# Ledger of designs, part 59: designed miniproteins, single chains, continued (3)

Each design is a single chain, and the fold is of that chain. pLDDT is the mean over its residues in the fold that is shown.

## One batch from the design tools (miniprotein)

Design m10039
Fold by ESMFold2-Fast:
Structure m10039 (fold): chain A 86 residues (1-86)
Amino acid sequence: MDALAALTEEEIEARREAMLKKLEERREELSEEEYEEFKEDIEIQAYLARLIRRGETADFEAMAADPSVTEEQVRAFLRERIAAEA
């Protein structure tokens, strides 16, 4: 995740906004479900970049390293953390 670790807060936000704008431009090509999924991916990427910048990845790394935790559970955890910090 070297590219994300190198980003400033301003660059993280600018990337998030640019990706959301591109997603909005593709809205006519996407179902509502696909639109919300891609929007979530953009928000997760921005949040992970912020966690890396803050050095607060331990909970995420521990969860991702646990073989009993599914990808869906990791995603749900990140979604909940984004909502709590918004």
Scores: mean pLDDT 73

Design m10040
Fold by ESMFold2-Fast:
Structure m10040 (fold): chain A 82 residues (1-82)
Amino acid sequence: MRWEEAEKLREENKEQIDELTKKAYEVFKRAGKLTDEKGDSLASNRVIGLLLRFIGDILEADLDGAKRTLEEMEKFVKELEK
């Protein structure tokens, strides 16, 4: 079953998941601050959508997906900083 398999993979990769979660917190916190400062509700909605995707990636033990979601968020933050 998909969920049971994902649980085992998360347990096996606990250290990597913890590291990714810490990086996600830092990136999403920075993104949230920038969207709040700009008052951009569409940008804020995108931040929330990417956070939900990251959570889904972690729940499915899709570490490569989680890394890609973080990369996408980092690119978005870089665009917001201009």
Scores: mean pLDDT 78

Design m10041
Fold by ESMFold2-Fast:
Structure m10041 (fold): chain A 78 residues (1-78)
Amino acid sequence: RKKVFEEEKKELEKRYQTELENSAPEDLPAIQKRYEEEVKKLEERFKENDIRAQNLLKTAEKQGRKKLVELIKKSLEE
């Protein structure tokens, strides 16, 4: 789900920018660290889900299961 990932990442970026605008320079490293940790967690979640879906797709393709392949592809787009 690239669209959902991109939307969640944009929301994190907006929150980060708002915190930067309202924060003292001393707080900046802590805010950056929190943002980086949240982005990393989002990326890891997305990667794990995509790997699982790709493995199912490859198995279905090897078995010639055209209907299952189409269902998995549609799920990956959502």
Scores: mean pLDDT 75

Design m10042
Fold by ESMFold2-Fast:
Structure m10042 (fold): chain A 72 residues (1-72)
Amino acid sequence: MSPVEKVLEELERIKEEIKKNKGNHEYLLELAREAERLGKEFASLKPSKEELEKVMKKLAEIGKLVAEDLEA
């Protein structure tokens, strides 16, 4: 499995975990921090523009889900 595929799979697991734990704001913030950590580690590998855009899009989706739950 390529590094980009592995990171995207891990971010998708985090996204699903966020959906299962709506209202648990402390846990959602921990999941958001984990997603940011994975994104930073991936960026340090100097990925292609296309790979970076895929990961950034998934991180944005995660951030929106967490922000939406916290603002509700």
Scores: mean pLDDT 82

Design m10043
Fold by ESMFold2-Fast:
Structure m10043 (fold): chain A 62 residues (1-62)
Amino acid sequence: MEEQIDVDVEIALLEIELAIAKMDRNPDPEWLRRVQERAEELYRKHGSPDARAIAEEARRLL
């Protein structure tokens, strides 16, 4: 059960990182790739639909 709480925190942090990138007219591709990779990993390990949504959004901005 503790693992789910940790996943929710990581998702919140990735969502903040993605929001920061969206505020930039020319978002850093390395920043977006890092967000995408972390979100993809969380989705793969925990099956979180929120993590998948973040990964798809980051990939769309690349």
Scores: mean pLDDT 77

Design m10044
Fold by ESMFold2-Fast:
Structure m10044 (fold): chain A 86 residues (1-86)
Amino acid sequence: TADREALEEEFEEYKKLAEEFKEFAKENPELAEKLKPAVEAAGEKGKELALRIDPSLSEEEVEEFGRNAGYAYGYKAYKELLETKE
């Protein structure tokens, strides 16, 4: 369905951002560790949202979406902090 296709696009976008965060974390492990609580909290919210949008998602799909959403939001939160300090 169109809704499923849109959700798949969202999965791909979060995967891209999660990959960016992993690259960043390799250079800045201390900062990545400080972001861990925010990443985990965002991941939990991402899982809840995914199930509300498409309750037919498998547990594995929900976990993957949450994990990637967490990393994406954590990275964005860090970018925001960087801008504030500049």
Scores: mean pLDDT 72

Design m10045
Fold by ESMFold2-Fast:
Structure m10045 (fold): chain A 55 residues (1-55)
Amino acid sequence: MEEKEKKLVEAIKRVAEGTDKDTAIDILNQAIEHYKDKFPKAAEELKKIREEIEA
């Protein structure tokens, strides 16, 4: 995973951690759909973060 993808995942994770669960899941779903073609490894990491929040 490129440095830019790591920074992207970290930024989205911080936003998700700073909000309520439902909003966090919505943000993560939107980010996954938006980045899945351009940054597939970042999208996979965001899916893992979503699963952690859904638990």
Scores: mean pLDDT 80

Design m10046
Fold by ESMFold2-Fast:
Structure m10046 (fold): chain A 68 residues (1-68)
Amino acid sequence: MEELERIGKEAAEHAKKGDYEKVGQLIADAYRRFGKEGAEKVMEIAGKELTGEQARKLSAAALDALSK
């Protein structure tokens, strides 16, 4: 859980900087390490700290990364 919180906060910081490629990589890494539930938790944690536009871009980056 603590690792998912760390990754989620890191993803939020990258999203605030406009680095959505890194956001997608972090979520894909969480999916590989912790499965679907882990990736969803990372997205939930990151989304709490983001604007609606940033949250949408995060979701788009996650879907793009996970489709590969």
Scores: mean pLDDT 81

Design m10047
Fold by ESMFold2-Fast:
Formats: sequence, structure tokens, C-alpha cells
Structure m10047 (fold): chain A 94 residues (1-94)
Amino acid sequence: AAPVVTEEETEREVDGKKYKIKITITQHADGRIDIKVEVFYEGELEMEMDIRVGPDGAVHAEVKVKEGVSEEEKRKLIRAVGEIVAERLAQLRA
């Protein structure tokens, strides 16, 4: 079977800044799930997260952050994105 691709956009406020979050979820026939998250602020890509979930539920994540983003801002964005991803994964397993 072909992979099932779901795309969504949402907005989250972090430290008074409004971020646009684009999420692409690819569900493979073998039970693997790939999630790409792109975080934009005022039209600029601030952070990208690539998450791979194995059929056994093992999670591997890679994060790329724009130069000049503080460690504190990075941690807060990762937390916000992680919460959204966890909710989507729970919905896919319900």
C-alpha cells in the first residue's frame, strides 16, 4: 500500500511570539511513521524537526535550528513541538 500523508498547520505562542507550525506525518504500510515539523516566525524557518518512529514505537529525532536562536528559545520550541507530536501519535494509535 502507498504511504498515507497528512499535512496540517497550527499556531503556537511561545514567549509572546506567534509561531506557525507545519506538520507532515507519513504513515508507512510496515508501521513506520515519519514526522516532519517546520516552525516559522514572521515567514522565516526557525526550526526543523525530523522524527522517525519504528514499528516497535522506538523514536529517533533530529533537530535543526536557525543561527541566532537562543538555547532557551530552542528548548521552549522543542517542548511545544514535542507536545503536539505526542498528541498526534496518540491519536494515530487510538
Scores: mean pLDDT 83

Design m10048
Fold by ESMFold2-Fast:
Structure m10048 (fold): chain A 81 residues (1-81)
Amino acid sequence: MEEKLKEIEEHAQRAVEAVKRDNPEKAPLVQELADKGLEAFREGNYDEAIKYFSEAGKIAKDSAEAVAHFTRALLLLKEAK
């Protein structure tokens, strides 16, 4: 469990950093959604975490690197469910 949480946190953080570089105006909203997704995952609320990461990825769509990281976070999260 701890290893998956760390991987999901790493991918979410890297996705937000990519948005800060590629589309800084969207970064605050993507950060908020990523933070909510990580909190939901830590609480065992996998459906809420999937919802928040999916929305973050949709907003970050103009950053290929961010989309890749959110996709990996979503795959890891679905495996944990």
Scores: mean pLDDT 83

Design m10049
Fold by ESMFold2-Fast:
Structure m10049 (fold): chain A 82 residues (1-82)
Amino acid sequence: SLKEKYDELQKKADQLRAEAETLVEKIRNAVKNGTLTDEEIDKLSEEANRLAAEAVHLQKQADELKSIYDKLEELIRKLREE
């Protein structure tokens, strides 16, 4: 179903966003505490950017599927009212 497909994409987008946010927090703490090298910070920043970009892409796909699903739900509701 369309609902199952957008729920799956939304869940994946949410997971990747959470992973990116966790890396951002790790970078923030590392910068504050001086616990990581510049090379390690750069690698984590690249990974966080990659995860964030993938999350944005999946979110866009989920939003498109949700829009279609919502329109179908609206049409079904109208048909049931008559």
Scores: mean pLDDT 85

Design m10050
Fold by ESMFold2-Fast:
Structure m10050 (fold): chain A 84 residues (1-84)
Amino acid sequence: GEELTKRAREAAERVREEARKLEAGDTSAIPAALEAMKEAAEVYNEILKLTEAGQASPELKKARDELMEAMTRAAKAIAALAKA
């Protein structure tokens, strides 16, 4: 549980870092953002499986929500750049 929570927070921070670059208009960050989002989605799915099994701690659920927030932020930034 603790290792997965750490992985989730590290993945969320990587996605947020790429989202910050995209929000600043750096289109060269798109490939890195997509890779970070893929890794974050894999961690999110692991947490979701534990949540469905009733095995997710409150800390892990919070990390899951932080991952979703980070991925949503990056997706919005990519969508905004695609319209420009």
Scores: mean pLDDT 84

Design m10051
Fold by ESMFold2-Fast:
Structure m10051 (fold): chain A 80 residues (1-80)
Amino acid sequence: DEATLIALKIKNGTATEEEIEKATQLFKDAGLEDLAPLVPGLAKSKNPEVRELVAQAVIALSKGDIEKARELLLEALKLE
């Protein structure tokens, strides 16, 4: 699905600005508006572990697991 493809590209560091905006919108739609502004920076991180956690958070949101997505994004933030 689209969320899985965006997650893969974030993990690989190849996501476009439009794909990152779509990932950010998924966080807003899930009610994680406080975390949404952090998504672009973390998705563009030079640290592959940070990008992996963001990718996992996007997949969690696509499955409706809002709490897991929050925890994964906060874990990514701690690695910056």
Scores: mean pLDDT 87

Design m10052
Fold by ESMFold2-Fast:
Structure m10052 (fold): chain A 64 residues (1-64)
Amino acid sequence: MSEEQKKKIEEAVKEAAERLGVEPTEEQRKNVEDAVATYMKNTNYKASKEELVLVAEIALKENS
């Protein structure tokens, strides 16, 4: 995975956490980043930034 793709994932997770008002644990953050990375791969890296944030929000809620 490229540094640019990794940065997009990290930014999406951070924005989702800020929107939900939560501070995920290291384990939760890793699981959410993995979910967002999987979604990016499944969309052949064509997913919008907003779609990545929404996936991160869903994953954060499911991992709480």
Scores: mean pLDDT 81

Design m10053
Fold by ESMFold2-Fast:
Structure m10053 (fold): chain A 78 residues (1-78)
Amino acid sequence: KLKEIAEKAEDILKKDGNPRTAEMVRASIELAAITKDLKYLDQAEDIVRSAEKNGSISKEAAEEVLELIRKAKEILES
């Protein structure tokens, strides 16, 4: 389930033209899945918000990925 979210987030960010941010976000979500630690999802959020603020990704891509991270948090908190 978290693997599917990580793959979707990576695809969105790669399509938006930022493969480095895509890789970092995917890795953080995968670490959250392995460790069951919400701090890695918080790191993924920080990466996305920083990239959007810096103009490295579109607002639309940021909103889609943040929604996926929110769903990942709900899965881990269950």
Scores: mean pLDDT 84

Design m10054
Fold by ESMFold2-Fast:
Structure m10054 (fold): chain A 67 residues (1-67)
Amino acid sequence: MQEAVERINALSPVEKAVAEALLLSGGDREKARELLESRGIHLSDEEFERLYEKALELLQELGLFPP
């Protein structure tokens, strides 16, 4: 638990927001993007995909999201 929190908190604000959106959406990319946009975070398709994949890998490594 502590390790997971520390690794998430070490992310940039945008990376952390994407990781939180991924968890809250349950892995639904469309819902995650809508959640980010509702918070005023507007990412290009390329930037969103890059950050989403990075967040997904991190969360799976930490056991917070299924493979």
Scores: mean pLDDT 77

Design m10055
Fold by ESMFold2-Fast:
Structure m10055 (fold): chain A 108 residues (1-108)
Amino acid sequence: MVVVVDPDAERAERVAEALRKALEPLGVRVEVITDARDAVGILRVGDKKVYVVYEDTPEVREAVEQAVEFAKTLGIKVTTYALPLDVTDEEIEKLAREIAEEVEKELK
């Protein structure tokens, strides 16, 4: 599962669309969270790996760090990617491809 955590709903959806396009062939689910407080609540028992793409602000980073710590208690592996506020569409597409390649390596 890939999770986008960004209080800017328009930017979150742009990132999510690029991720969905890259991950559709792999059948990987993309979830969007605009309230960082909900980040912990999307973690599911039985998930082995979660990728988190988040807005690189102190408040979002703190919420993501709390979610990562909770995920560790559930035995879930988490990889995080920080997005700068000035991220371009080309950078989003590049990140989406990098995440898709990493996911593909974990699929047997």
Scores: mean pLDDT 75

Design m10056
Fold by ESMFold2-Fast:
Structure m10056 (fold): chain A 80 residues (1-80)
Amino acid sequence: EKKTKEEILKEIANLVKPEDKEKFIKELENALESSESEEDFAEKVRLIIVNYLKEQLSDEKKEKVEKDVKELISIYKEEK
């Protein structure tokens, strides 16, 4: 089953507080649209996630974040 861009963004947004979800998704979408390369996109996404989760990012959450980042990179490649 193929996850849509919207579904992946919503899943990642579950890592942040409910009040921050819309802003967080918007920042991820902006990174997706504005990034020049896969590497640039991955760096921007990680930076956004770290900024929102800096104090609460455990090793287990880092694994989930890396998985979600890989799914977003896949979407970036498809959209080009």
Scores: mean pLDDT 72

Design m10057
Fold by ESMFold2-Fast:
Structure m10057 (fold): chain A 78 residues (1-78)
Amino acid sequence: MAEEKAKELEERVKPAAEKAGVELELRPDGDSVAVTLRAGEVVSEGRIPVSVPVDVAAELLKKEAEEVAREAEELKRK
């Protein structure tokens, strides 16, 4: 279920996103979870199908959160 997957992903990814200074928003959307990662003016949006294992999805989101944080820092230093 997309709702349960969103909760599992939030529990696994939120601590890593918070450490990176990134806001994580997860929304169930049919057969997928809609993802928004935000750091300052940098926004990354995506979707994770419920068929993707939670552990794989969590690792992908942690990596994306680190990239969003990096881009936000670069933007501030311009």
Scores: mean pLDDT 80

Design m10058
Fold by ESMFold2-Fast:
Structure m10058 (fold): chain A 69 residues (1-69)
Amino acid sequence: SETVRLVREKEGRILLEKIKELVPEEKWDEVEKLYQEFLENESMTGREFLEKLVEKGLITEEEAKKLLE
């Protein structure tokens, strides 16, 4: 659905900006790479995207929980 895709892109962009506030600039390229994978994979949820960031040590589990609120 075009509507679902547009909402996902908008929500993803807001999440990306919040993540960049939590992550050092040196790691932003890694965050942006994972964000691009998130946009390309429509089956990946925002939660799964945040779980990947935690797995790579870019954010904490607590920070991921706050981003989902």
Scores: mean pLDDT 76

Design m10059
Fold by ESMFold2-Fast:
Structure m10059 (fold): chain A 75 residues (1-75)
Amino acid sequence: MATPEQREAARIAAETSSDEGANKAGEAAHRLGGYLPPEVAREAAQSGRRFGYTPEAIADALAEAVEGAARGGAR
């Protein structure tokens, strides 16, 4: 399961809107035994920004992605 620290890393990634943040989100998912490619996290953040979504909304989506990866993906 995602720890509060790993979920916090995902939020920082979305708020920063940077490659470093996307990489941190991917690393957090990997530490949980899941898999969230940094490129997927980056594309999600960039796409959300392009559609005018707030950093908070993007952070919530990335946090859910990290938890989903830990639970074995979307079913």
Scores: mean pLDDT 55

Design m10060
Fold by ESMFold2-Fast:
Structure m10060 (fold): chain A 120 residues (1-120)
Amino acid sequence: LQSRLQYAKSLGEQLGREAVQQHPNLSKGDLLKVALLAVPDGEKYSRLERALIAIAKKFKVSQAYFTGAVGPLYTALLQGKSVDEALKMARKSAREFGYERAALELEALVNGILSVINKA
């Protein structure tokens, strides 16, 4: 688990740097959304993707909205929720399906993104 959390945080930091570099004029909230949408689909996040798909079915959003495995977080942010509220909502829903580890990986990813965006 610790290695997975460290990887998620490092990936978040990389995506945050790329978002700031490519879109220097965007608000911090929009930079976070851009970084989250750039999360790669793949085996390393298969558990997180399954958790997000389960949350998506609950919120009746399409599978296509999860390109990049960020649907529920992004949906909450689009509804005007703060990052902390969006993370709590995503984590709570992931836990309902027994995906607590995926919820922790998601929080580590977002904290990585924010650590870069907040310094820019």
Scores: mean pLDDT 62

Design m10061
Fold by ESMFold2-Fast:
Structure m10061 (fold): chain A 96 residues (1-96)
Amino acid sequence: MEEVKKKALELHKKYNTPELSAEALRLLLEAMLQDALKKGLKKIYVAALEELLTPEEKKVIEEFKKKAEEEGIELVIEESLDLSEVVKKMQEALKE
């Protein structure tokens, strides 16, 4: 993970292109998938504001979601986590 993050930052600084930003995101997502597979996780959660993503980064996320599903892992994109919504869902679960 550390090396992938460093490589992503280096590519972003050197080139400042949407294509290379998308490549850096792809490398980060692939590292997360490998870590999830190693740990036996069934879901990966990624927090991302879709409005801040370039079209190329959005394509990378869509392609990676499909790839993760082929490996039996669900990729969940969270726009934002509203803590009040989480608390409500937990309280409703306890009522049941």
Scores: mean pLDDT 64

Design m10062
Fold by ESMFold2-Fast:
Structure m10062 (fold): chain A 64 residues (1-64)
Amino acid sequence: SMEEIAEKILKEGKAELDKAKSFEEAMLVANEATKRLIDQGVPLPLAMKAGIELMEYARKKFNI
């Protein structure tokens, strides 16, 4: 399902965020994951929701 694709990309995005050395790098990772969701045919609202979750994950990691 599209939800399963979104969950997989979200999980992979969080793993890449764990490797990010700065908040700016983390934002690039989150944006790239969002683009992958759109490229995989995930509907825009679901892709945006996942992107926001990755951005919030990045903020928590870097205390921003």
Scores: mean pLDDT 83

Design m10063
Fold by ESMFold2-Fast:
Structure m10063 (fold): chain A 89 residues (1-89)
Amino acid sequence: MLSEKQKEEIAKAVLEGFRKLKEELLANPPKSLEELQARIERFAKELQEELMKIANGSTEKVDLSKNPEVVAAYNELAALVAKLEAELS
């Protein structure tokens, strides 16, 4: 079972990850759909590896849908990605 500290670290890592990707996409907009997809895939892989390290072998899933800051950051990132996909299509 994940400790409360591990759950907080997971939520923080996800929140910081979403914000970092959003800032990177805004600072250095991708030039193609392929570049956008590659950046998202790299980010997802790196975040997953970080989360696995925090979980330290635990298979317990953290429900981040109840964290308003994480939900807001995800929605902002999703809206930016959708806008970039439309502009690059």
Scores: mean pLDDT 81

Design m10064
Fold by ESMFold2-Fast:
Order: sequence, then structure tokens, then C-alpha cells
Structure m10064 (fold): chain A 98 residues (1-98)
Amino acid sequence: SIEEKMREIAREFAENISSLDKKEVVAKMDEAIAEEKDEVRRKLIEAVKALIEGDKKKAASILSELAKLPKGKIEKLSLEEQAYLILKIEYEERLKKA
């Protein structure tokens, strides 16, 4: 299912994030944010950047606006669960435009 595929991607993200050069990855994400014209997609990239930086409160703030869930609930989610939520929001936005 699509849910199973999104959970696998989120798990791989959470496992691989610890091996990344955070400064180099963040620089590339800042470039992507600057070039992104879609507001929702831009906010999703900003949420991913916050997770890479270890700023869970900033990620939760962005995701609470997009998912319409309480910020405190999102802050309690694991890194994998927050990554899954990002994928789910992106998928739901694609469905609205289809």
C-alpha cells in the first residue's frame, strides 16, 4: 500500500539522518527552499530542514499549521513519525490538485 511505502521511506530517512553532514545538507535545502514556488511544499521542505537540524519544536510548529494537529502532539512524535507525517501531507496535497 501507499501507507506502507511512506512508512518505509520515513524509516530510511530517520536511520540515515544520523550519518549526514548536517551543515552541507542544510545548505542544499536552503537552496531548494529559495527555488520552491509552492507555499505548502516550501513549508514541508522547511519542516524537513528543521528535523535535520534537530529543531523538533520548529518542525512541530510548521507541521501543526499544515496538518491542523496540536503542536504539542506533534512534538511528542518520533523523528520517523514526523517524517511520515510530512510524506502524508505531501500526498494529500497532490490528491487535492488531481
Scores: mean pLDDT 83

Design m10065
Fold by ESMFold2-Fast:
Structure m10065 (fold): chain A 66 residues (1-66)
Amino acid sequence: ISEQRREGVRRTARGHARQLLASGYSEERAAELTENMLAAVGRLLGLSDSMIEEMRELAREATREV
């Protein structure tokens, strides 16, 4: 995927994880929900399975930064 899209995924993942943590979700659950949300977005955008996996990896890494 493009560098612009990778950075967008990381920003979205951090923002989503922060909101879930603020809402009382555990770190593990916030990471899981954020990863699943971004995978669903990738499918809606028509991305390949390999691109969706890249988005999942980026989401996991970005969520650990929160």
Scores: mean pLDDT 78

Design m10066
Fold by ESMFold2-Fast:
Structure m10066 (fold): chain A 63 residues (1-63)
Amino acid sequence: STNDDYSDLSDRMDDMRTRFRNNFNSTRNSGGDSNDTSRTRDTGRDMTGTGRRRTDTMRRRRS
């Protein structure tokens, strides 16, 4: 019984934490479609956009 009570409370806490994490993650991802890509790039700090600008500009001038 005590274990069951604790488990129930723990489950509620987990749900709240998941909701908080999901909300924070959603704010960062914002936009849906770029969800997967945005996550990876943001974490890797690769900022392909900035890198691409430099590379793209150079390549375009070459071309």
Scores: mean pLDDT 54

Design m10067
Fold by ESMFold2-Fast:
Structure m10067 (fold): chain A 72 residues (1-72)
Amino acid sequence: VASTRLLLSNLPEDTDFEALEALLRKAIPGVRLERLSPTEALLTAPDARSLHLAAGLLRLYFQGRVEARPLA
C-alpha cells in the first residue's frame, strides 16, 4: 500500500505553518499540514504521487535541512 503521510522533522521553530501549507496547496490540492511539536509536523497528501512531490518541494524550500519520512 502506498504511503500518504510524511513525518517532518528538524523544522525551524519559527516556521510559518499557515504560509507553508498555503504554498504546498498551490502545487498539491488536498494537502494538509499538522504541527506535532515546535520542530515536527505531519503532512497528509491525497495520494502517493502527491506525497513524493510534497517531499521534493519541502527539500527545496528548506534547502535539505528538514527530514521527511514516509509513514506506513
Scores: mean pLDDT 78

Design m10068
Fold by ESMFold2-Fast:
Structure m10068 (fold): chain A 65 residues (1-65)
Amino acid sequence: SADDVYEEGLKKAEELIRQGRTSLEDVARLLSDIYDEASKHLPDDVASEIVQRIGLWLQERIRAL
């Protein structure tokens, strides 16, 4: 489901932060991987919204560091 994809994506994003992998390349790769997985099972607009939400969450989290 969309919620499952979002939750799994957030866990991966939190792990990225924990590992100190906060470069633009690391973030872009993670978001691309999440989109690829989401788009296999969800409509493109839903997959894009999930990636956008995780991307915004990551930006706020990194900014707070």
Scores: mean pLDDT 83

Design m10069
Fold by ESMFold2-Fast:
Structure m10069 (fold): chain A 75 residues (1-75)
Amino acid sequence: KEEKIRELVEQAMLEEGLDEPTARAAADSIVSLLKLNNEIDKVTEEEAIELGRRSAKVVKNGHATVAELRAAAQA
């Protein structure tokens, strides 16, 4: 299921116009965050696709999410 959700998020991001390295890195980060919050098993395929689309738009607009800012601060 995790790999399926990752694939759907990545594919949705690619369809929104992100390049392959960016889409892959962002999808991996989203899946990791969902796993950390024990949400990965609750995410539907439709939700994964929608999450990918919305996240791609945020990345394209240059807006960092709170989660991305927290991840950067911990690095």
Scores: mean pLDDT 71

Design m10070
Fold by ESMFold2-Fast:
Structure m10070 (fold): chain A 73 residues (1-73)
Amino acid sequence: SAAATARAKAIIRELTGASDERIEALFSFLSPEQLLRLSDDRLAELVAGLRGNREVTEEDRALAREIRARLAE
C-alpha cells in the first residue's frame, strides 16, 4: 500500500540518513514486503549502498536488523 511504502521510506531515511533520491530509487524496484524477504546479507548490502559505503560495515548490518524489526511491525 501507499501508506506502507511511505512508512518504510520514513524509517529508512531516519536510520540511514540516505537522500530522498536514493530512497525513491530503492522503492522504484522493491516493495516493503520484498525488503522483508531479503536475506540479512542482501539487506545489509542495500543499507551500505544507501549510506554511500562500497563495503558492508558492521554498522550497516546493525541498521539492516533495525530496519527489518521496524518494518515487521
Scores: mean pLDDT 85

Design m10071
Fold by ESMFold2-Fast:
Structure m10071 (fold): chain A 143 residues (1-143)
Amino acid sequence: SEELLRQRREGEELSFTGYATGRSTARNAADPAQLENGKALATGFITALGGRAAADPASAPYVVEALRAFAEGATEEVRRLLRDPERAEEAGRRIVEVAERIADLLVQGAASTPEEAARLTAEAQALATEAIDWLAAVLAEDR
């Protein structure tokens, strides 16, 4: 009973961290001087989620919710940063698609060997880095 309440609280904290990290990642992507910091925030978060899923496969639903919260935070910040609403909606859709793909990789990793989990986490980090570079280019064109 206490264990289930603890897992729920940790899941809620993870989603809050995801949302805040998503907002910060998008904001940092808008500043060329902060782009590497934005990548470090996103890849650090993905590494932490991958490690959590590998240590406790039952946490997979919370990892998915945390990445959904990350996408929500990033999309909300992108809507504030982009002047063109249609471009903001297109960027938001791509952010959600990438976050869902990252979640799938980390969930697959949780059910795999440690070596395969590490490979899938690295693939998730590469997807995040590519998406952040793309977002930075979109934000630069809107300037």
Scores: mean pLDDT 88

Design m10072
Fold by ESMFold2-Fast:
Structure m10072 (fold): chain A 80 residues (1-80)
Amino acid sequence: SVKEKLDELLKKIEQSTDKDEVFELAYEMLRIAYEEMEFSQREKLAEIGKKVEEARQDSLENFKKTVKEIYEELKKLLDE
């Protein structure tokens, strides 16, 4: 399922010590969510994408924290 793919990506993010890898994995989560989203929900993904770009400027710890918050938001958007 889509949620299982997001769970796998989050585990890789939590294990990563490389900010660039965390960024790539975060954008893979956004890509997967975008493909499953209804058109009307896709504007919310643009705002989430901005959060990823802004969080990349922070420390690795804070970036991972923000990406985990984004993961939770994406899971909520995919729920009925």
Scores: mean pLDDT 81

Design m10073
Fold by ESMFold2-Fast:
Structure m10073 (fold): chain A 71 residues (1-71)
Amino acid sequence: SLMEVRVEALMRASQLMEEARQVLSPEQVAEAEKMLHEFVLKSRTMSPEEIVEALKEFEARMDELIAQAKA
Protein backbone atom coordinates (compact mmCIF):
# COMPACT_ATOMS: atom_id res chain seq x y z
CA SER A 1 0.00 0.00 0.00
CA LEU A 2 1.02 3.64 -0.38
CA MET A 3 1.11 4.04 3.41
CA GLU A 4 3.49 1.08 3.80
CA VAL A 5 5.81 2.39 1.05
CA ARG A 6 5.87 5.84 2.68
CA VAL A 7 6.50 4.47 6.21
CA GLU A 8 9.32 2.18 4.99
CA ALA A 9 10.94 5.01 2.99
CA LEU A 10 10.73 7.45 5.93
CA MET A 11 12.17 4.83 8.31
CA ARG A 12 15.03 4.16 5.86
CA ALA A 13 15.78 7.89 5.41
CA SER A 14 15.69 8.45 9.20
CA GLN A 15 18.01 5.47 9.81
CA LEU A 16 20.46 6.72 7.17
CA MET A 17 20.36 10.19 8.77
CA GLU A 18 21.16 8.81 12.25
CA GLU A 19 24.07 6.77 10.82
CA ALA A 20 25.36 9.84 8.94
CA ARG A 21 25.26 12.01 12.11
CA GLN A 22 28.22 9.95 13.39
CA VAL A 23 30.54 11.11 10.55
CA LEU A 24 29.18 14.46 9.29
CA SER A 25 30.26 17.92 10.49
CA PRO A 26 27.63 20.12 12.24
CA GLU A 27 27.15 22.12 9.00
CA GLN A 28 26.68 18.94 6.94
CA VAL A 29 24.24 17.60 9.57
CA ALA A 30 22.15 20.79 9.16
CA GLU A 31 22.17 20.30 5.36
CA ALA A 32 21.20 16.62 5.71
CA GLU A 33 18.38 17.50 8.17
CA LYS A 34 17.04 20.04 5.63
CA MET A 35 17.12 17.34 2.93
CA LEU A 36 15.28 14.89 5.22
CA HIS A 37 12.65 17.54 6.08
CA GLU A 38 12.06 18.25 2.36
CA PHE A 39 11.75 14.51 1.66
CA VAL A 40 9.20 14.08 4.49
CA LEU A 41 7.08 16.99 3.20
CA LYS A 42 7.19 15.88 -0.46
CA SER A 43 6.43 12.22 0.41
CA ARG A 44 2.93 13.33 1.50
CA THR A 45 1.97 14.08 -2.15
CA MET A 46 4.03 11.41 -3.97
CA SER A 47 3.06 8.13 -5.63
CA PRO A 48 4.85 4.92 -4.49
CA GLU A 49 7.13 5.07 -7.55
CA GLU A 50 7.99 8.73 -6.84
CA ILE A 51 8.77 7.90 -3.19
CA VAL A 52 11.17 5.10 -4.24
CA GLU A 53 12.95 7.43 -6.70
CA ALA A 54 13.11 10.29 -4.15
CA LEU A 55 14.62 7.88 -1.58
CA LYS A 56 17.32 6.90 -4.11
CA GLU A 57 18.12 10.60 -4.67
CA PHE A 58 18.23 11.17 -0.89
CA GLU A 59 20.61 8.20 -0.42
CA ALA A 60 22.85 9.44 -3.27
CA ARG A 61 23.07 12.95 -1.77
CA MET A 62 23.81 11.51 1.69
CA ASP A 63 26.59 9.36 0.20
CA GLU A 64 28.07 12.50 -1.41
CA LEU A 65 27.99 14.40 1.93
CA ILE A 66 29.72 11.46 3.68
CA ALA A 67 32.38 11.33 0.93
CA GLN A 68 32.99 15.08 1.35
CA ALA A 69 33.30 14.62 5.14
CA LYS A 70 36.03 11.98 4.61
CA ALA A 71 38.03 14.23 2.26
Scores: mean pLDDT 83

